# Designs tried in a protein design run: designed miniproteins, single chains. Part 17

Each design is a single chain, and the fold is of that chain. pLDDT is the mean over its residues in the fold that is shown.

## One batch from the design tools (miniprotein)

Design m600
Fold by ESMFold2-Fast:
Structure m600 (fold): chain A 62 residues (1-62)
Amino acid sequence: MEKIKEELRRRAKELGAELSEEEIEEIVERALGVGKVLGLDEEQTLRLALMFLDAEIMTRKA
């Protein structure tokens, strides 16, 4: 969980996106929930979380 949160924070900063800690936590929780239902491993869940983060950032960009 902490590993996924840290990777999301790092990527958000790299992309210049201003996301709150709560927004990052929501993305992580969503990815963990989906990953649990689909039987994903830790690395697959991390990749899913990064995809959700990318989608969120792209949606917010002008």
Scores: mean pLDDT 78

Design m601
Fold by ESMFold2-Fast:
Structure m601 (fold): chain A 82 residues (1-82)
Amino acid sequence: DEELKKEEEELEKKLKEAEEKMKKEGPETFRKFGAKDPEKLVADIIEGMRAIIEGVIKIIKLREVEKLSGDELLEEMKKLAE
């Protein structure tokens, strides 16, 4: 639980750093590549990054749930084997 919380905090920190960099550098970068609405493109990319990180966090949480379920399944199988 504590390790999971630290991993979530690290991912959120990295996401915030990426969002800040994208907001600062993204519009100019995409304008150089001929984007007609670089600010909207940056906003869409940031939204996509948030969705990906949120999905990763959910997978990490699911892994812990599956680990607990796996341990519970092993205990039940052990009881049935007796």
Scores: mean pLDDT 70

Design m602
Fold by ESMFold2-Fast:
Structure m602 (fold): chain A 57 residues (1-57)
Amino acid sequence: MSEEERERLLREAENLRAMLEALGRPDLAQKAYDAVVAAIEAGDAEAARAHIDRYGG
């Protein structure tokens, strides 16, 4: 993935984590963040987006 796409996905993961923590779901927030970061580290933008969609509702 591009550097720009990586930065956007990471920012989306951070926002998702903060939202889930605010909803009283800290375990889910950490799991969602870890899943997106792992996909980004693997260079898999499709998987990262799928994780954001799955955990973001």
Scores: mean pLDDT 84

Design m603
Fold by ESMFold2-Fast:
Structure m603 (fold): chain A 74 residues (1-74)
Amino acid sequence: AEEYIKKAEEAERQGNFKEAGDWYSKAGDEYVKKGDLEKAAQMYRKAGLSYRKAGNDAEAVKAFKKAYELEKQL
C-alpha cells in the first residue's frame, strides 16, 4: 500500500493526476485487503480528488462512493 502511495505522490508532482488517482485507488484496495478501512477510505478520497483534477468526473464519483461506503462501516 505504502509503495502505491509513493507512486501516486510522484505522479501528482508531475501533474499526472489520472495516474495519481489510479495509484491511490490501488492503495485503497490494498488497505481493504488488510482490513484497514479508515486508511482505505482516505486513499479512495485522495483518488477521487486526483481524478477530479484530471477532469475524470465518472472515476472521481466512483472513488468517492467507495470512500463513503467504507466510512458508513466506521
Scores: mean pLDDT 84

Design m604
Fold by ESMFold2-Fast:
Formats: sequence, structure tokens, C-alpha cells
Structure m604 (fold): chain A 71 residues (1-71)
Amino acid sequence: MEEERKEKVEKLFEELKRKKPDEVISRKEILELAKELGLELSDEDVEEIRKKLLEEQVEKGVEELRRAVLG
């Protein structure tokens, strides 16, 4: 069911953010953690998770720059 899969994907994302909030995470690391959580990920799923993690890192960097420039 899509909802169950989404819950597991969100849990995977939370675990990845917890362990490596400021690091670029490899596909291997995503796949290893997904396997531990019982998730079957397609190449597209892995890419989407990785992209979302990178977007979170960029947002964090932009916030820091914004504070430095505007305050």
C-alpha cells in the first residue's frame, strides 16, 4: 500500500538526516539503510531521497547565508 511505503520512506529519510545532516549521502548508504528497514527501492526512489536530502542541505546553507547578509 502506498501509505505504508511512504511511512517507511519517511522513516528512512529521518534516519539519514539524523546520521548525516551535513553530508552528501551516497546511493550505497541509502540502499543499506533501506534494506535494514525492509524497503525495496527503485533507482528513481533512491535518486528522489538523495535529491531531497541535498535540498534540505541547500536550504540550511541558504538560511545561514541569509542570516549573515540580512542580520
Scores: mean pLDDT 69

Design m605
Fold by ESMFold2-Fast:
Structure m605 (fold): chain A 92 residues (1-92)
Amino acid sequence: DKEIEKLAEELKKKLESLGFKVEIEIRGNEVTITLETDDVRKLIGLVLKLIGLSLDGLPIEIELKGDKLTVTIRAENETELVDYLKKLISAL
């Protein structure tokens, strides 16, 4: 989907501007974001923001392994995924 790809590119650029190395994979109505940074404080800050968004109803799955953070967003349909990506971008 062109809109999902555009939002994923925007999200990647925003996260890179915050000092992260970013990889994004789109698979149907699922987006997987892999993040790395040498700045532990930035990593902790992002994790706390993501936890807050999850508590506010954004369906985010978070996995931290060493210095690598994996964030998965799963939606029931394309319209929901677009909404979730926009909310995530706005919160960053």
Scores: mean pLDDT 86

Design m606
Fold by ESMFold2-Fast:
Structure m606 (fold): chain A 117 residues (1-117)
Amino acid sequence: GAAEYAKKAAEAGEKGDYKEAAEYAKLAGDSGSGAASVAAAGAANAAAGAAKGTATSQAAGGVSGSGGYAEALIQGGDENVLKAGEEAVKAGLYAAQGKRKEAAKEAKKAAEYAEKG
């Protein structure tokens, strides 16, 4: 599901493989709807941004935006979905600082929480 693709995107991000990270981020976004899928897509976008060295909030996309968080809560997102969003925000902040390895690590944590939600 989305969380599996988000983990693969984070692993590609750690390796600096932007193309592979972006491909898995797209697959995470395409893989479903619901709170956990939104969180996983956010984590995958953060991982792709980290790999590219993108210094934007889009790298933390999905759940880390106010719309993504609000959607997850409306869909009955539990503590794991909220934690996934928190880690996706941290990943985006590290990506904005050029800290690719730290961004990928937080994106992986976000994907793990999304898998539990």
Scores: mean pLDDT 61

Design m607
Fold by ESMFold2-Fast:
Structure m607 (fold): chain A 94 residues (1-94)
Amino acid sequence: MIKRAEASKTIQAKKGETYTLVATVEADEEADIRVRVSVYKDGKLIASATASGKGKSLTVSVTFTPEEDGTYTVKALAEVWNSEKEPKVTVEWK
């Protein structure tokens, strides 16, 4: 069975500045992990990255440079297979 966790952040971004967003997944036990980080503006997908692997932890990063000032929504989705417990997911920007 698939166990899921989601984290989201809203950022105020400036046109022409570069933002790096890092999503980290921690599983309770060794599992097959997939993590996806996606950046949206007004419902439009701007950037995304996905990583998959086997272990207790996995990290993915996405970098984007906004074409407009304003509010951007960042969503991180973690899915684990072969685990009894849902993962923990965090998202940070730099």
Scores: mean pLDDT 83

Design m608
Fold by ESMFold2-Fast:
Structure m608 (fold): chain A 70 residues (1-70)
Amino acid sequence: DLLARARELAAAGGGEADVAALLTALAGVSPAEWREAVRIELAGADPAQKERLAALAARLLPAGRAFEAS
């Protein structure tokens, strides 16, 4: 799943090829649905994982920073 891949990339420090693959998978996915899934996972993540996943999510959503706090 997309969120699972983002979590794995954040934990591993992220590889450029993996980021490209995840961007391809994100093409056409609803930003709202993606953002909600990330929010749920972030509620259980430690601060370091939360920061890395949030940064990765922002980088992977080229269409207007769909990952936002509000």
Scores: mean pLDDT 56

Design m609
Fold by ESMFold2-Fast:
Structure m609 (fold): chain A 56 residues (1-56)
Amino acid sequence: MKKKLEEAAREIVDRIEEGENPEELIKEAAEKLGVSEETVRKAVRKVAEERQEELA
């Protein structure tokens, strides 16, 4: 579960950077992974911060 959550979070960050709606992406991932939207949102924020440090 944790590994799939991280992969989903990275995909969401990529798609947000392309201009997609983050709320819809988070909801879809939460439904597919069986976790809360808050859990997905926290993972997305963590991935976004890591990318901000390295590249963006």
Scores: mean pLDDT 76

Design m610
Fold by ESMFold2-Fast:
Structure m610 (fold): chain A 78 residues (1-78)
Amino acid sequence: TLKEIILDALRRIEEALAKSKSPADQEAAELTRKAREAAEKEDYKSAAELARKAADLATNPAIAEALRTVARELERLA
């Protein structure tokens, strides 16, 4: 399902961010984890907001773009 794809994407993004030594990426990883937990509870509005905050902190542009893409899909589900 779309929810399962989103949850898998958020988990992979969290793992990538957690491997960074940047404090900003560590905070983005925590926000991404919270976004995944919100999405699991079908609180898509909170999940999208958390994913956008994580994207703003992520130092890697590709990871930031992936988070913005996920946030857009979460907003469509809300």
Scores: mean pLDDT 90

Design m611
Fold by ESMFold2-Fast:
Order: sequence, then structure tokens, then C-alpha cells
Structure m611 (fold): chain A 78 residues (1-78)
Amino acid sequence: SDEEVWKLMERYAEELQKFLEEKAPSMTDEQRKKALELAYKTSKKMAEIVEDPSLSAEEKKEEIEKIYKKAKEELERI
């Protein structure tokens, strides 16, 4: 359902925020800015998928998971 898709997106956003908060004390200002830009870009991509009427709930979940995994990998490399 669309509600499940929204909850999945919220959960992944929370996980990324938690990771950023845990890592932030060791980051430079440049790294923090890069991480925030990545988080913003990721949120926009997820929202676009959630709002796409051409995708099924299952397809939306798959795409959101792919976006999350890629964002997490990129964030870990900062």
C-alpha cells in the first residue's frame, strides 16, 4: 500500500539521519555540507518515487530501497 511505501521511506530517512548524527562529530565542515547535500538529494529522489502514479507499491519499495542503499554507501565514503 502507499502507506507502507511512506513508512518505508520514513524508516530509511531516520536511519540515514542517525548515521549522519553519529558521524557528524568527526566530520569537517566540508564533509558535513557534502553529507547534507547528499541527504537532500536522496530525500527528493525518494519523494519522486513515492509520488509516481505509474509505479506499483512493490516497485516503489524496490526503488526506494535501491536509493537508500546507494545513499548509505556514498555517505559512508564521506
Scores: mean pLDDT 82

Design m612
Fold by ESMFold2-Fast:
Structure m612 (fold): chain A 64 residues (1-64)
Amino acid sequence: EEAAEQKARENGRWVIALAPKEEVEKAIEELEKKGDYETAKEIREAAEDEALKEKAKAVLAKQA
């Protein structure tokens, strides 16, 4: 039953896409300090995904 995990991952990506760049970088640094390089890499990739950022902005515009 992957629906809940998929939705949680999508929500995480939306938050990263909408979050200020500086907050995302701080989260990456904290994960790297903890030794969680794989999660830090996923967050970095989501933050650099321009298509994801545009989709997130479109969702916010619709909800406004």
Scores: mean pLDDT 68

Design m613
Fold by ESMFold2-Fast:
Structure m613 (fold): chain A 100 residues (1-100)
Amino acid sequence: MMNSKDEAERLLAEGELLIGVAQIQYGVALLLKSKGDLEGALELLEEAERLLEEAIEKFEKAIELATDKEVIERAREAKEEAERLLKEVKEEKEKVKKEM
């Protein structure tokens, strides 16, 4: 049965997985951009943006549900990382659009 601690830890893990997938998509988007595939790069940047926004929502809910200080701290750190990466993805997306 899911209690608030188990749910918070699940949300944290799901958010961390989404950051990992978004990092891969961002890396591949930069590679495609370097090869002149601006449309492919844009599609992956849009997907990375969506995944990071979902991860941030999961971390916010994990912080609300968590009672364990270590889980709260980890979720806050993961949220800050997701917000930093989201800013980078949005900046690259605008650069790609200007090159199209």
Scores: mean pLDDT 88

Design m614
Fold by ESMFold2-Fast:
Structure m614 (fold): chain A 81 residues (1-81)
Amino acid sequence: MSMEEKILEIIEEFLKKYKEAKSKEEQLRITRETLDRLLEVAKENNDEELAKLIENAIKALDETGEWSIAVQQLLDIKKKL
């Protein structure tokens, strides 16, 4: 499976789980878990640009508790695939 196929699968799974989430805490958890999985894929494929983008999203999420920016970044990644 290509890196792009793995990323797409992870983002599609994220969107399904996010839509089914019944609380903000669950949405936050799902978003963070998705970012952690995408970071692993980026590092395994030596994509330093994508890894840095995801690390910045994780940092923003951890510092603010607002996942809207992280969600938008995930959608932007999907659109570029």
Scores: mean pLDDT 78

Design m615
Fold by ESMFold2-Fast:
Structure m615 (fold): chain A 72 residues (1-72)
Amino acid sequence: MPPITADDIGEAFVRLVRALPRQADGVLVALGRYARREMEEGGFDRESIERALRRAGEELGLPPALLERIIA
């Protein structure tokens, strides 16, 4: 089995958000920060984490302000 990547965690976040009813911005940020924490605990570097989160945010159509709150 190939090792889990930061992009795999980002895709799991995308799938989770798509499966849920519409969520408030604060809940989306909390879920994105949870995904970020999982990437950090998995030992991924900052550049890979930022790239994976930006990709997930683009796939979900997140406003840039929410995405920056997840990454910060």
Scores: mean pLDDT 79

Design m616
Fold by ESMFold2-Fast:
Order: C-alpha cells, then structure tokens, then sequence
Structure m616 (fold): chain A 60 residues (1-60)
C-alpha cells in the first residue's frame, strides 16, 4: 500500500542516517540504500524490507 511504502521509506532513511553517523562502511551503506530505493520504486515492498534488515544488521 502507499502508506506502507511511505513508512518503509522513512524507516530506510532513518537507518541509513544512523549507520552513517555511527561511522559504518559508507560504500556498503550506500550500496544497500540504492537497492532499497530501487525496490521501493518497483513497489517490491518485501525486497525493500529485506534491505532495511540488512542495513540494521550493518548498524549493529
């Protein structure tokens, strides 16, 4: 849904900002964020969630 897409976009942006602030590998963060954005544009919300989870694991 549009609401779910908006929420995923906000979550992804937040996780990326936290990863960059934490000094994580910028190239890996940017690579995953690009894949996340591409999944959102395609409407593949399941794939977008997968990339958010990978970004969260990178932050931990």
Amino acid sequence: SMEEKIKLGQEGDKVVLEALKAGKDQDEVNKLYKKFQEALEKGDLEEARKYIEELKKLVE
Scores: mean pLDDT 79

Design m617
Fold by ESMFold2-Fast:
Structure m617 (fold): chain A 62 residues (1-62)
Amino acid sequence: MRVSVEEAARIAAEAGRKTAQMLGVDPDEAAEKGREMARKLGVTHEDAARIVGVLAAYELAK
């Protein structure tokens, strides 16, 4: 589904926070990183936003 960049940023933040909790990393840092990545990439699709959020959490887990 196509969404606004701001909605994609919100979805990425939620996905990042949830994934970070599972990985044992800071959920607030993952949410912020996911939000920034979604905005920087101009994400406009819901599924892409979720993927960006998950990737942000994994990046922090390295």
Scores: mean pLDDT 82

Design m618
Fold by ESMFold2-Fast:
Structure m618 (fold): chain A 73 residues (1-73)
Amino acid sequence: SLPVATPEEAERLRKALDDLYKKAEKAISEGNKQEAVRYINAIYMLAITARVLGHDEIADEGLKKAKEIEKKL
């Protein structure tokens, strides 16, 4: 069975997502496309992890944020 989703875990995942998103946006603003791609991939991995853990809203948010950043490359 999948692990039981907790509010504390959701908070940690949201903080990690926000951190990665800011790092990706900063990399784009600095013209560092390679670093931006690394952070985008990290957001996709976080979204997959969130889904597996039962945090579907965080997974959907992460996928949306990753796609928005990709459009700026």
Scores: mean pLDDT 86

Design m619
Fold by ESMFold2-Fast:
Structure m619 (fold): chain A 59 residues (1-59)
Amino acid sequence: TAAAFLARAVELAERANRLPDEAARQEVLSLIGEALEAATAGDWAAAERHLAEAERVLA
């Protein structure tokens, strides 16, 4: 659901904000931003790809 997607995005943003590396933090936040923009445009395939990439960067 859209609510579940937003909850995942918020969790990832909170995790990113705790990263000590500014470059990694900015990369994750940029990917989350792209995911939210894609979701707003109705492109859920792109939204999921960007969010999954943010999750991979944080792993």
Scores: mean pLDDT 85

Design m620
Fold by ESMFold2-Fast:
Structure m620 (fold): chain A 60 residues (1-60)
Amino acid sequence: MSVTALLGQLTSPDPEVRRAAARELARVDPARARRVFEGLTGHPDPVIAAVAREALAELA
């Protein structure tokens, strides 16, 4: 699994790329995806934290 590549795409400024990465990560491992996104909402980089919250909303 290319989880590292998908995580990189979640920080993309392009919302379409972020959405695609979030959906693919959720497809291959939904439990891991939710855990990763939850952890990233507390990330010290506000852009990464915001992207993680957006990804969690997409999975709701």
Scores: mean pLDDT 72

Design m621
Fold by ESMFold2-Fast:
Structure m621 (fold): chain A 80 residues (1-80)
Amino acid sequence: MEEQIERDIAVALARIGVVTAALSGNDDEVAEMVKRLAEIFKEKNLPGILEALREMARTARDLGFPKGAEAAEQAIKELE
């Protein structure tokens, strides 16, 4: 149960981070937010890192930030 809560938190933080960076309207800032969150999640070995990265990719694409989505997809490849 604790592991599931940690995964849900990671996904929620990923979504909030991307949406917050998206308020800048700058795709480079969205990409930097994605890269920074990916680094933090890897450093902390948080459960659900792949789910969080996939959520960042989806959110960035849906909001129209292709560089942000690409950064998340690249981080996913590095973990696979």
Scores: mean pLDDT 80

Design m622
Fold by ESMFold2-Fast:
Structure m622 (fold): chain A 90 residues (1-90)
Amino acid sequence: KRIEEAREKLREKLMTELKYTKEQADSIIETRDKALDFAGLTDDQRLAVLLMELGEDPELASLVMERTAAKILGDEERLKEIDEQIEKLK
């Protein structure tokens, strides 16, 4: 499953590039998962955040960041536009 594969890649990147231990990497991933769950992100949006951390699919990652900003600002029209663009990138 894509989100599980992305989490595995992120864990490997944290351990290899940033020299975190497996326990530290797992803790970071768990903390991010809880934050994303609290934010009410969809599975596709969680995947986009993970792809951003991996440096993959910068277009999708950028749209997810813009969506978060639009939600904070209460820009309903922009939220709708971004959600439609994310759906097209699936």
Scores: mean pLDDT 67

Design m623
Fold by ESMFold2-Fast:
Structure m623 (fold): chain A 56 residues (1-56)
Amino acid sequence: ASPLPYELQAAVLYGQGKIEEAIRQLEKALEILEKLLGPEHPAVLRTREALERVKA
């Protein structure tokens, strides 16, 4: 599955104040990106940073 739909859903949920749901969508996107691109890819690093910022 593509990570893009999960990233888009996370952005919408975050904008609506649904932080826990946004976190779940970002975690799904992160897992998919790591499997496709590897853990050191810039897209993976950006998704990890977004997840940390949402949790903070």
Scores: mean pLDDT 76

Design m624
Fold by ESMFold2-Fast:
Structure m624 (fold): chain A 80 residues (1-80)
Amino acid sequence: VLERMRELLDQVRRSTDPLEAARLALEIAKLALRVARPEDIPRAIGLVLRAIGLILDGGSVEEAVEVAEEALRLAERSLA
């Protein structure tokens, strides 16, 4: 799952479309939620909601990268 999340994060970083970047960040946040420890579930849900907000209300590629990076870090801690 971490390898897939890193591949998706690289795609977010290469994206020129904020909406595509936000959709990719949502996929990464969903993967983090699937592996989150019980104590980290609220944080993982928060990242999913942030990604949804970027899709619905708009946002930058940079904001999508931030969500994706936080989600990857959360997943890495959960699987450590």
Scores: mean pLDDT 84

Design m625
Fold by ESMFold2-Fast:
Structure m625 (fold): chain A 65 residues (1-65)
Amino acid sequence: ASAKEILELKEEAKKRGVLRQASAIAGQYAGLSAEEIESMTEADINKLSKEQRTAIYAAFKIAVS
């Protein structure tokens, strides 16, 4: 998933009040803290591995579905 797609899902999760929960789940799979994922910029996402980006995308996609 692209950094832009992940940022769009983060914004959707924020609007639904599930940003913290989604960030905690994403962090568990990506090996990052919920705080790091919640505050992550486009540049930060682009520094992540493909596996980490995929895990974060999947967690947020599930949270907003």
Scores: mean pLDDT 82

Design m626
Fold by ESMFold2-Fast:
Structure m626 (fold): chain A 92 residues (1-92)
Amino acid sequence: GLDTARALNEAMEVAKKAGAEVKVEVEGDKVTLTFKGANEETRKAVEEAAEVAKKAGAEVKIEEKGDTITLTVGGLDAVALTSVALHGIGIE
């Protein structure tokens, strides 16, 4: 739960500092993070967050198209979903 949310929030912060645009979408128990203008730093941050989520038992999918990376994480509890969603809109 919380470990996955922390990893996703850290990936969003690394991506923003690296100049990527981050979008968050919530559907049921799934969160989709879209990183536009992704560079090597953003890619590594997404991969690290995906590994944390996978080790925590979450469903993880990564899709790459040009400089856009989409990370989908499923099986999240309400606390983790809320944390990631609020972070994505700039509320902490």
Scores: mean pLDDT 77

Design m627
Fold by ESMFold2-Fast:
Structure m627 (fold): chain A 64 residues (1-64)
Amino acid sequence: KKIEEYMKKTGKKPEEITVGALGSPESRRKALAFQKKTGVKIKTFPSLEEAEEALERGEIDFII
């Protein structure tokens, strides 16, 4: 849903989008499932704060 709107607004394809995930087992499983469904790149972070900092720097496009 949200990734389709982002692709429409930015013209980026799934493989050009990087999604941040938390290091918990549940967050990692959700991120892996999302990557398999959409083809996006996944980057894991030890905390939400570090993921938010990466988002602010433009290193990732979303947080799951």
Scores: mean pLDDT 76

Design m628
Fold by ESMFold2-Fast:
Structure m628 (fold): chain A 86 residues (1-86)
Amino acid sequence: MREREERRRRARELEEEAGKLFEEAAKAEAAGDLEKAKELKKKAVELLAEAALLVAEEAAEELGVSEEEVRERVRAQKEAWLAKIE
């Protein structure tokens, strides 16, 4: 079974969905709907974090670090991005 390919495919699907949410957020921001833009950006960041966690084991192997280190990095990045949105 191609479990790695399946996890990567799901991660890509989540990243594509996040990309669409960022595009919608940019349109909302341009229209002056800052509240909607913030909500869409938060959802996009959550999807990106979920995608990164889904492939954390593979990323750890590729980078030569622990899976826990990758998970911590994802959490830190998510926190930083959410702080900029709020």
Scores: mean pLDDT 82

Design m629
Fold by ESMFold2-Fast:
Structure m629 (fold): chain A 60 residues (1-60)
Amino acid sequence: SKLDKLLEELDRIMNDESLSVEQKLERIGELYVEARRTLSPEDLQRFRKRVSEVLEELAS
């Protein structure tokens, strides 16, 4: 699904050891713009929940 592909991409960004926290935040922001354009409201809510979790992880 489109949601699964965007969640896979989010996980790739988070697991990319070559990216700084700032670079991860920039890529997550770009991915969120894509998600808003492509996902249903229900799938976007699920994606937002996962984004919230990873943003808390990066803030720690």
Scores: mean pLDDT 85

Design m630
Fold by ESMFold2-Fast:
Structure m630 (fold): chain A 63 residues (1-63)
Amino acid sequence: DDATIRALAEKYGLSVEAARELLAATQIPDPEESRRRIREIAEREGISYETAEKAAVELYLRS
């Protein structure tokens, strides 16, 4: 799945590390904690929460 993570990282303007962290955030069962983690990643990477959420959902669906 490294190829999928790399492709989605490129698509959303993320590092591969950030894409992996977004995928991990989607596996958090508490929705509040998941949203908080996605927001933290978005702020660190300099992207909007909306973009990070879309990337996280697409990563989840392709995993």
Scores: mean pLDDT 82

Design m631
Fold by ESMFold2-Fast:
Structure m631 (fold): chain A 85 residues (1-85)
Amino acid sequence: LTEEAKKLLEEGEKLYKEGKYEEAVKKFEEAARLALEAGDLELAARAYEGLAKAYEALGKDQEAATYYSVSGIYKAAAYVEEKLE
């Protein structure tokens, strides 16, 4: 799960750089799902940040704002988890 999520995250980032934002969204959504299934909150936060950036590039500001918030929450949760164990 974790390695598959990382691969999907990398594919999404590549698609985003190529301007294929709708395709990037699909890859980032799958990466976030698998990261959460694996319990990898840091990876989930990165995937949600990718989703936010892709939606922002598509002009979907409400969706972008939502996913930036979600990314921030998982990033904070990952930080707490890392500091505790």
Scores: mean pLDDT 81

Design m632
Fold by ESMFold2-Fast:
Structure m632 (fold): chain A 61 residues (1-61)
Amino acid sequence: SPDTKKAQKLIDEGKKLAKQGKLGEALLKYQEASSLAYDSNDKETLKKADKKLQEVIGQMS
C-alpha cells in the first residue's frame, strides 16, 4: 500500500539521521513510521520501526 511504502521511507530516513548522530530527529522518523504501519495494519513494518525506536532510545542513554 502507499502507507507501507511511506513507512519504509521514514525508516530509511531515520537510519540516515541516526548515522549522522541526529538521534532526536531519527526518533521522530521512527515514531512516524511506527504510527503509519500500525494504522495500515502492516505488522512487519511495525516490528521494524519499533526495533529501530528501541535501538535509537538506547543510543540516547
Scores: mean pLDDT 86

Design m633
Fold by ESMFold2-Fast:
Structure m633 (fold): chain A 86 residues (1-86)
Amino acid sequence: SAQEYLDEAVRLLGQNKLEEAVKAFEKAIELDPNNAEAYYTLGLVYFQLEEYEKALEYFQKAIDIDPNNERAKKLLEYVKEKLKKK
């Protein structure tokens, strides 16, 4: 399931297996391309890795699918602030 790939990706991040983690998130999205939570979680992962441009992209996709995700909107705003200082 998409959730199993998300859980696996989080474990892989803890092991510093970044390429495998990203692939697991990509598989979750391939299985359920309308899963706003999967995009949101991938955005959170990139935010934690300080890859703010990628975090921005995935938070935008999450909001496009679920415009009622207020937390994603607030994090998108924070990421925009981070990018302004780079």
Scores: mean pLDDT 81

Design m634
Fold by ESMFold2-Fast:
Structure m634 (fold): chain A 91 residues (1-91)
Amino acid sequence: MKEKAKKAIELAEEAIELAKEGKLEEAKEKVKEAIKLVLEALKGVEDKEVILKTIGLILRAIGELLDGKVEEAARDAKEAAKLVLEYLENG
């Protein structure tokens, strides 16, 4: 599960860079992959507060993707992945 969270962070960081370059479709695909990996890594999380906060960030990222706010979506996906990784390393 830690490896999936780490990969999600990498994909989200790539998506932020692509979005800044105006490569929005490529960035969007990276955000979708990051979200998928965060949801898979979340299966290793037992803390209810961490689960709810992570789901909230993912739902916000999905809403931002639908609104064309790809950089914001990538940032929220990265934040969600970091929360899951921090829990898996310290919980």
Scores: mean pLDDT 87

Design m635
Fold by ESMFold2-Fast:
Structure m635 (fold): chain A 92 residues (1-92)
Amino acid sequence: SLISQAAALLTAAAINLVGAEASWRFLEKNAVKGAEDAVGDARTAIENAERSLKLAKESGDKELAKLSEEVLERAREKLREMEEKLKELKEK
């Protein structure tokens, strides 16, 4: 069902976001690579959340759509923070 697909994509987005945040916390040993991996995971979270939102809207599940929007907004915010820090790390 579209609801099951949207829920699976939202779960994937949440896992990707957690992965990005975890990679970010362990930057001290390989700061540039860790930041690049975190940026990659955050971008994947955005893609999965956008797909989840589309499917949730198509299925009419307003609650799942709202959760997908919240994950999408958080992932976009984290991506901006991670990209800014990656730029700072590369300029050193």
Scores: mean pLDDT 84

Design m636
Fold by ESMFold2-Fast:
Structure m636 (fold): chain A 86 residues (1-86)
Amino acid sequence: MLENLREGLERTREDIKGLKEEFEKAKKEKNLEKLEELLKGLEYGKEVLKKLRSVAPPELQPELEEIEEEVEKLIEEVKEAIKELK
């Protein structure tokens, strides 16, 4: 199970990287609709991550905290971009 959990975290990091790339594209294109879609997806992911963190073993807590902070930072960046376009 530990290897499966590690693989899941690695996949989550890859997904976050993809979301950052989508954010940069939407920001460059000033695509408000896409930015709002990204925000909704990120908020959902944040809720899932918080639930996972509440049940995760202590050895994975620091890694999950790092991922959660990265997601929260991206959410704030997307919110700021949306605010600038409204």
Scores: mean pLDDT 79

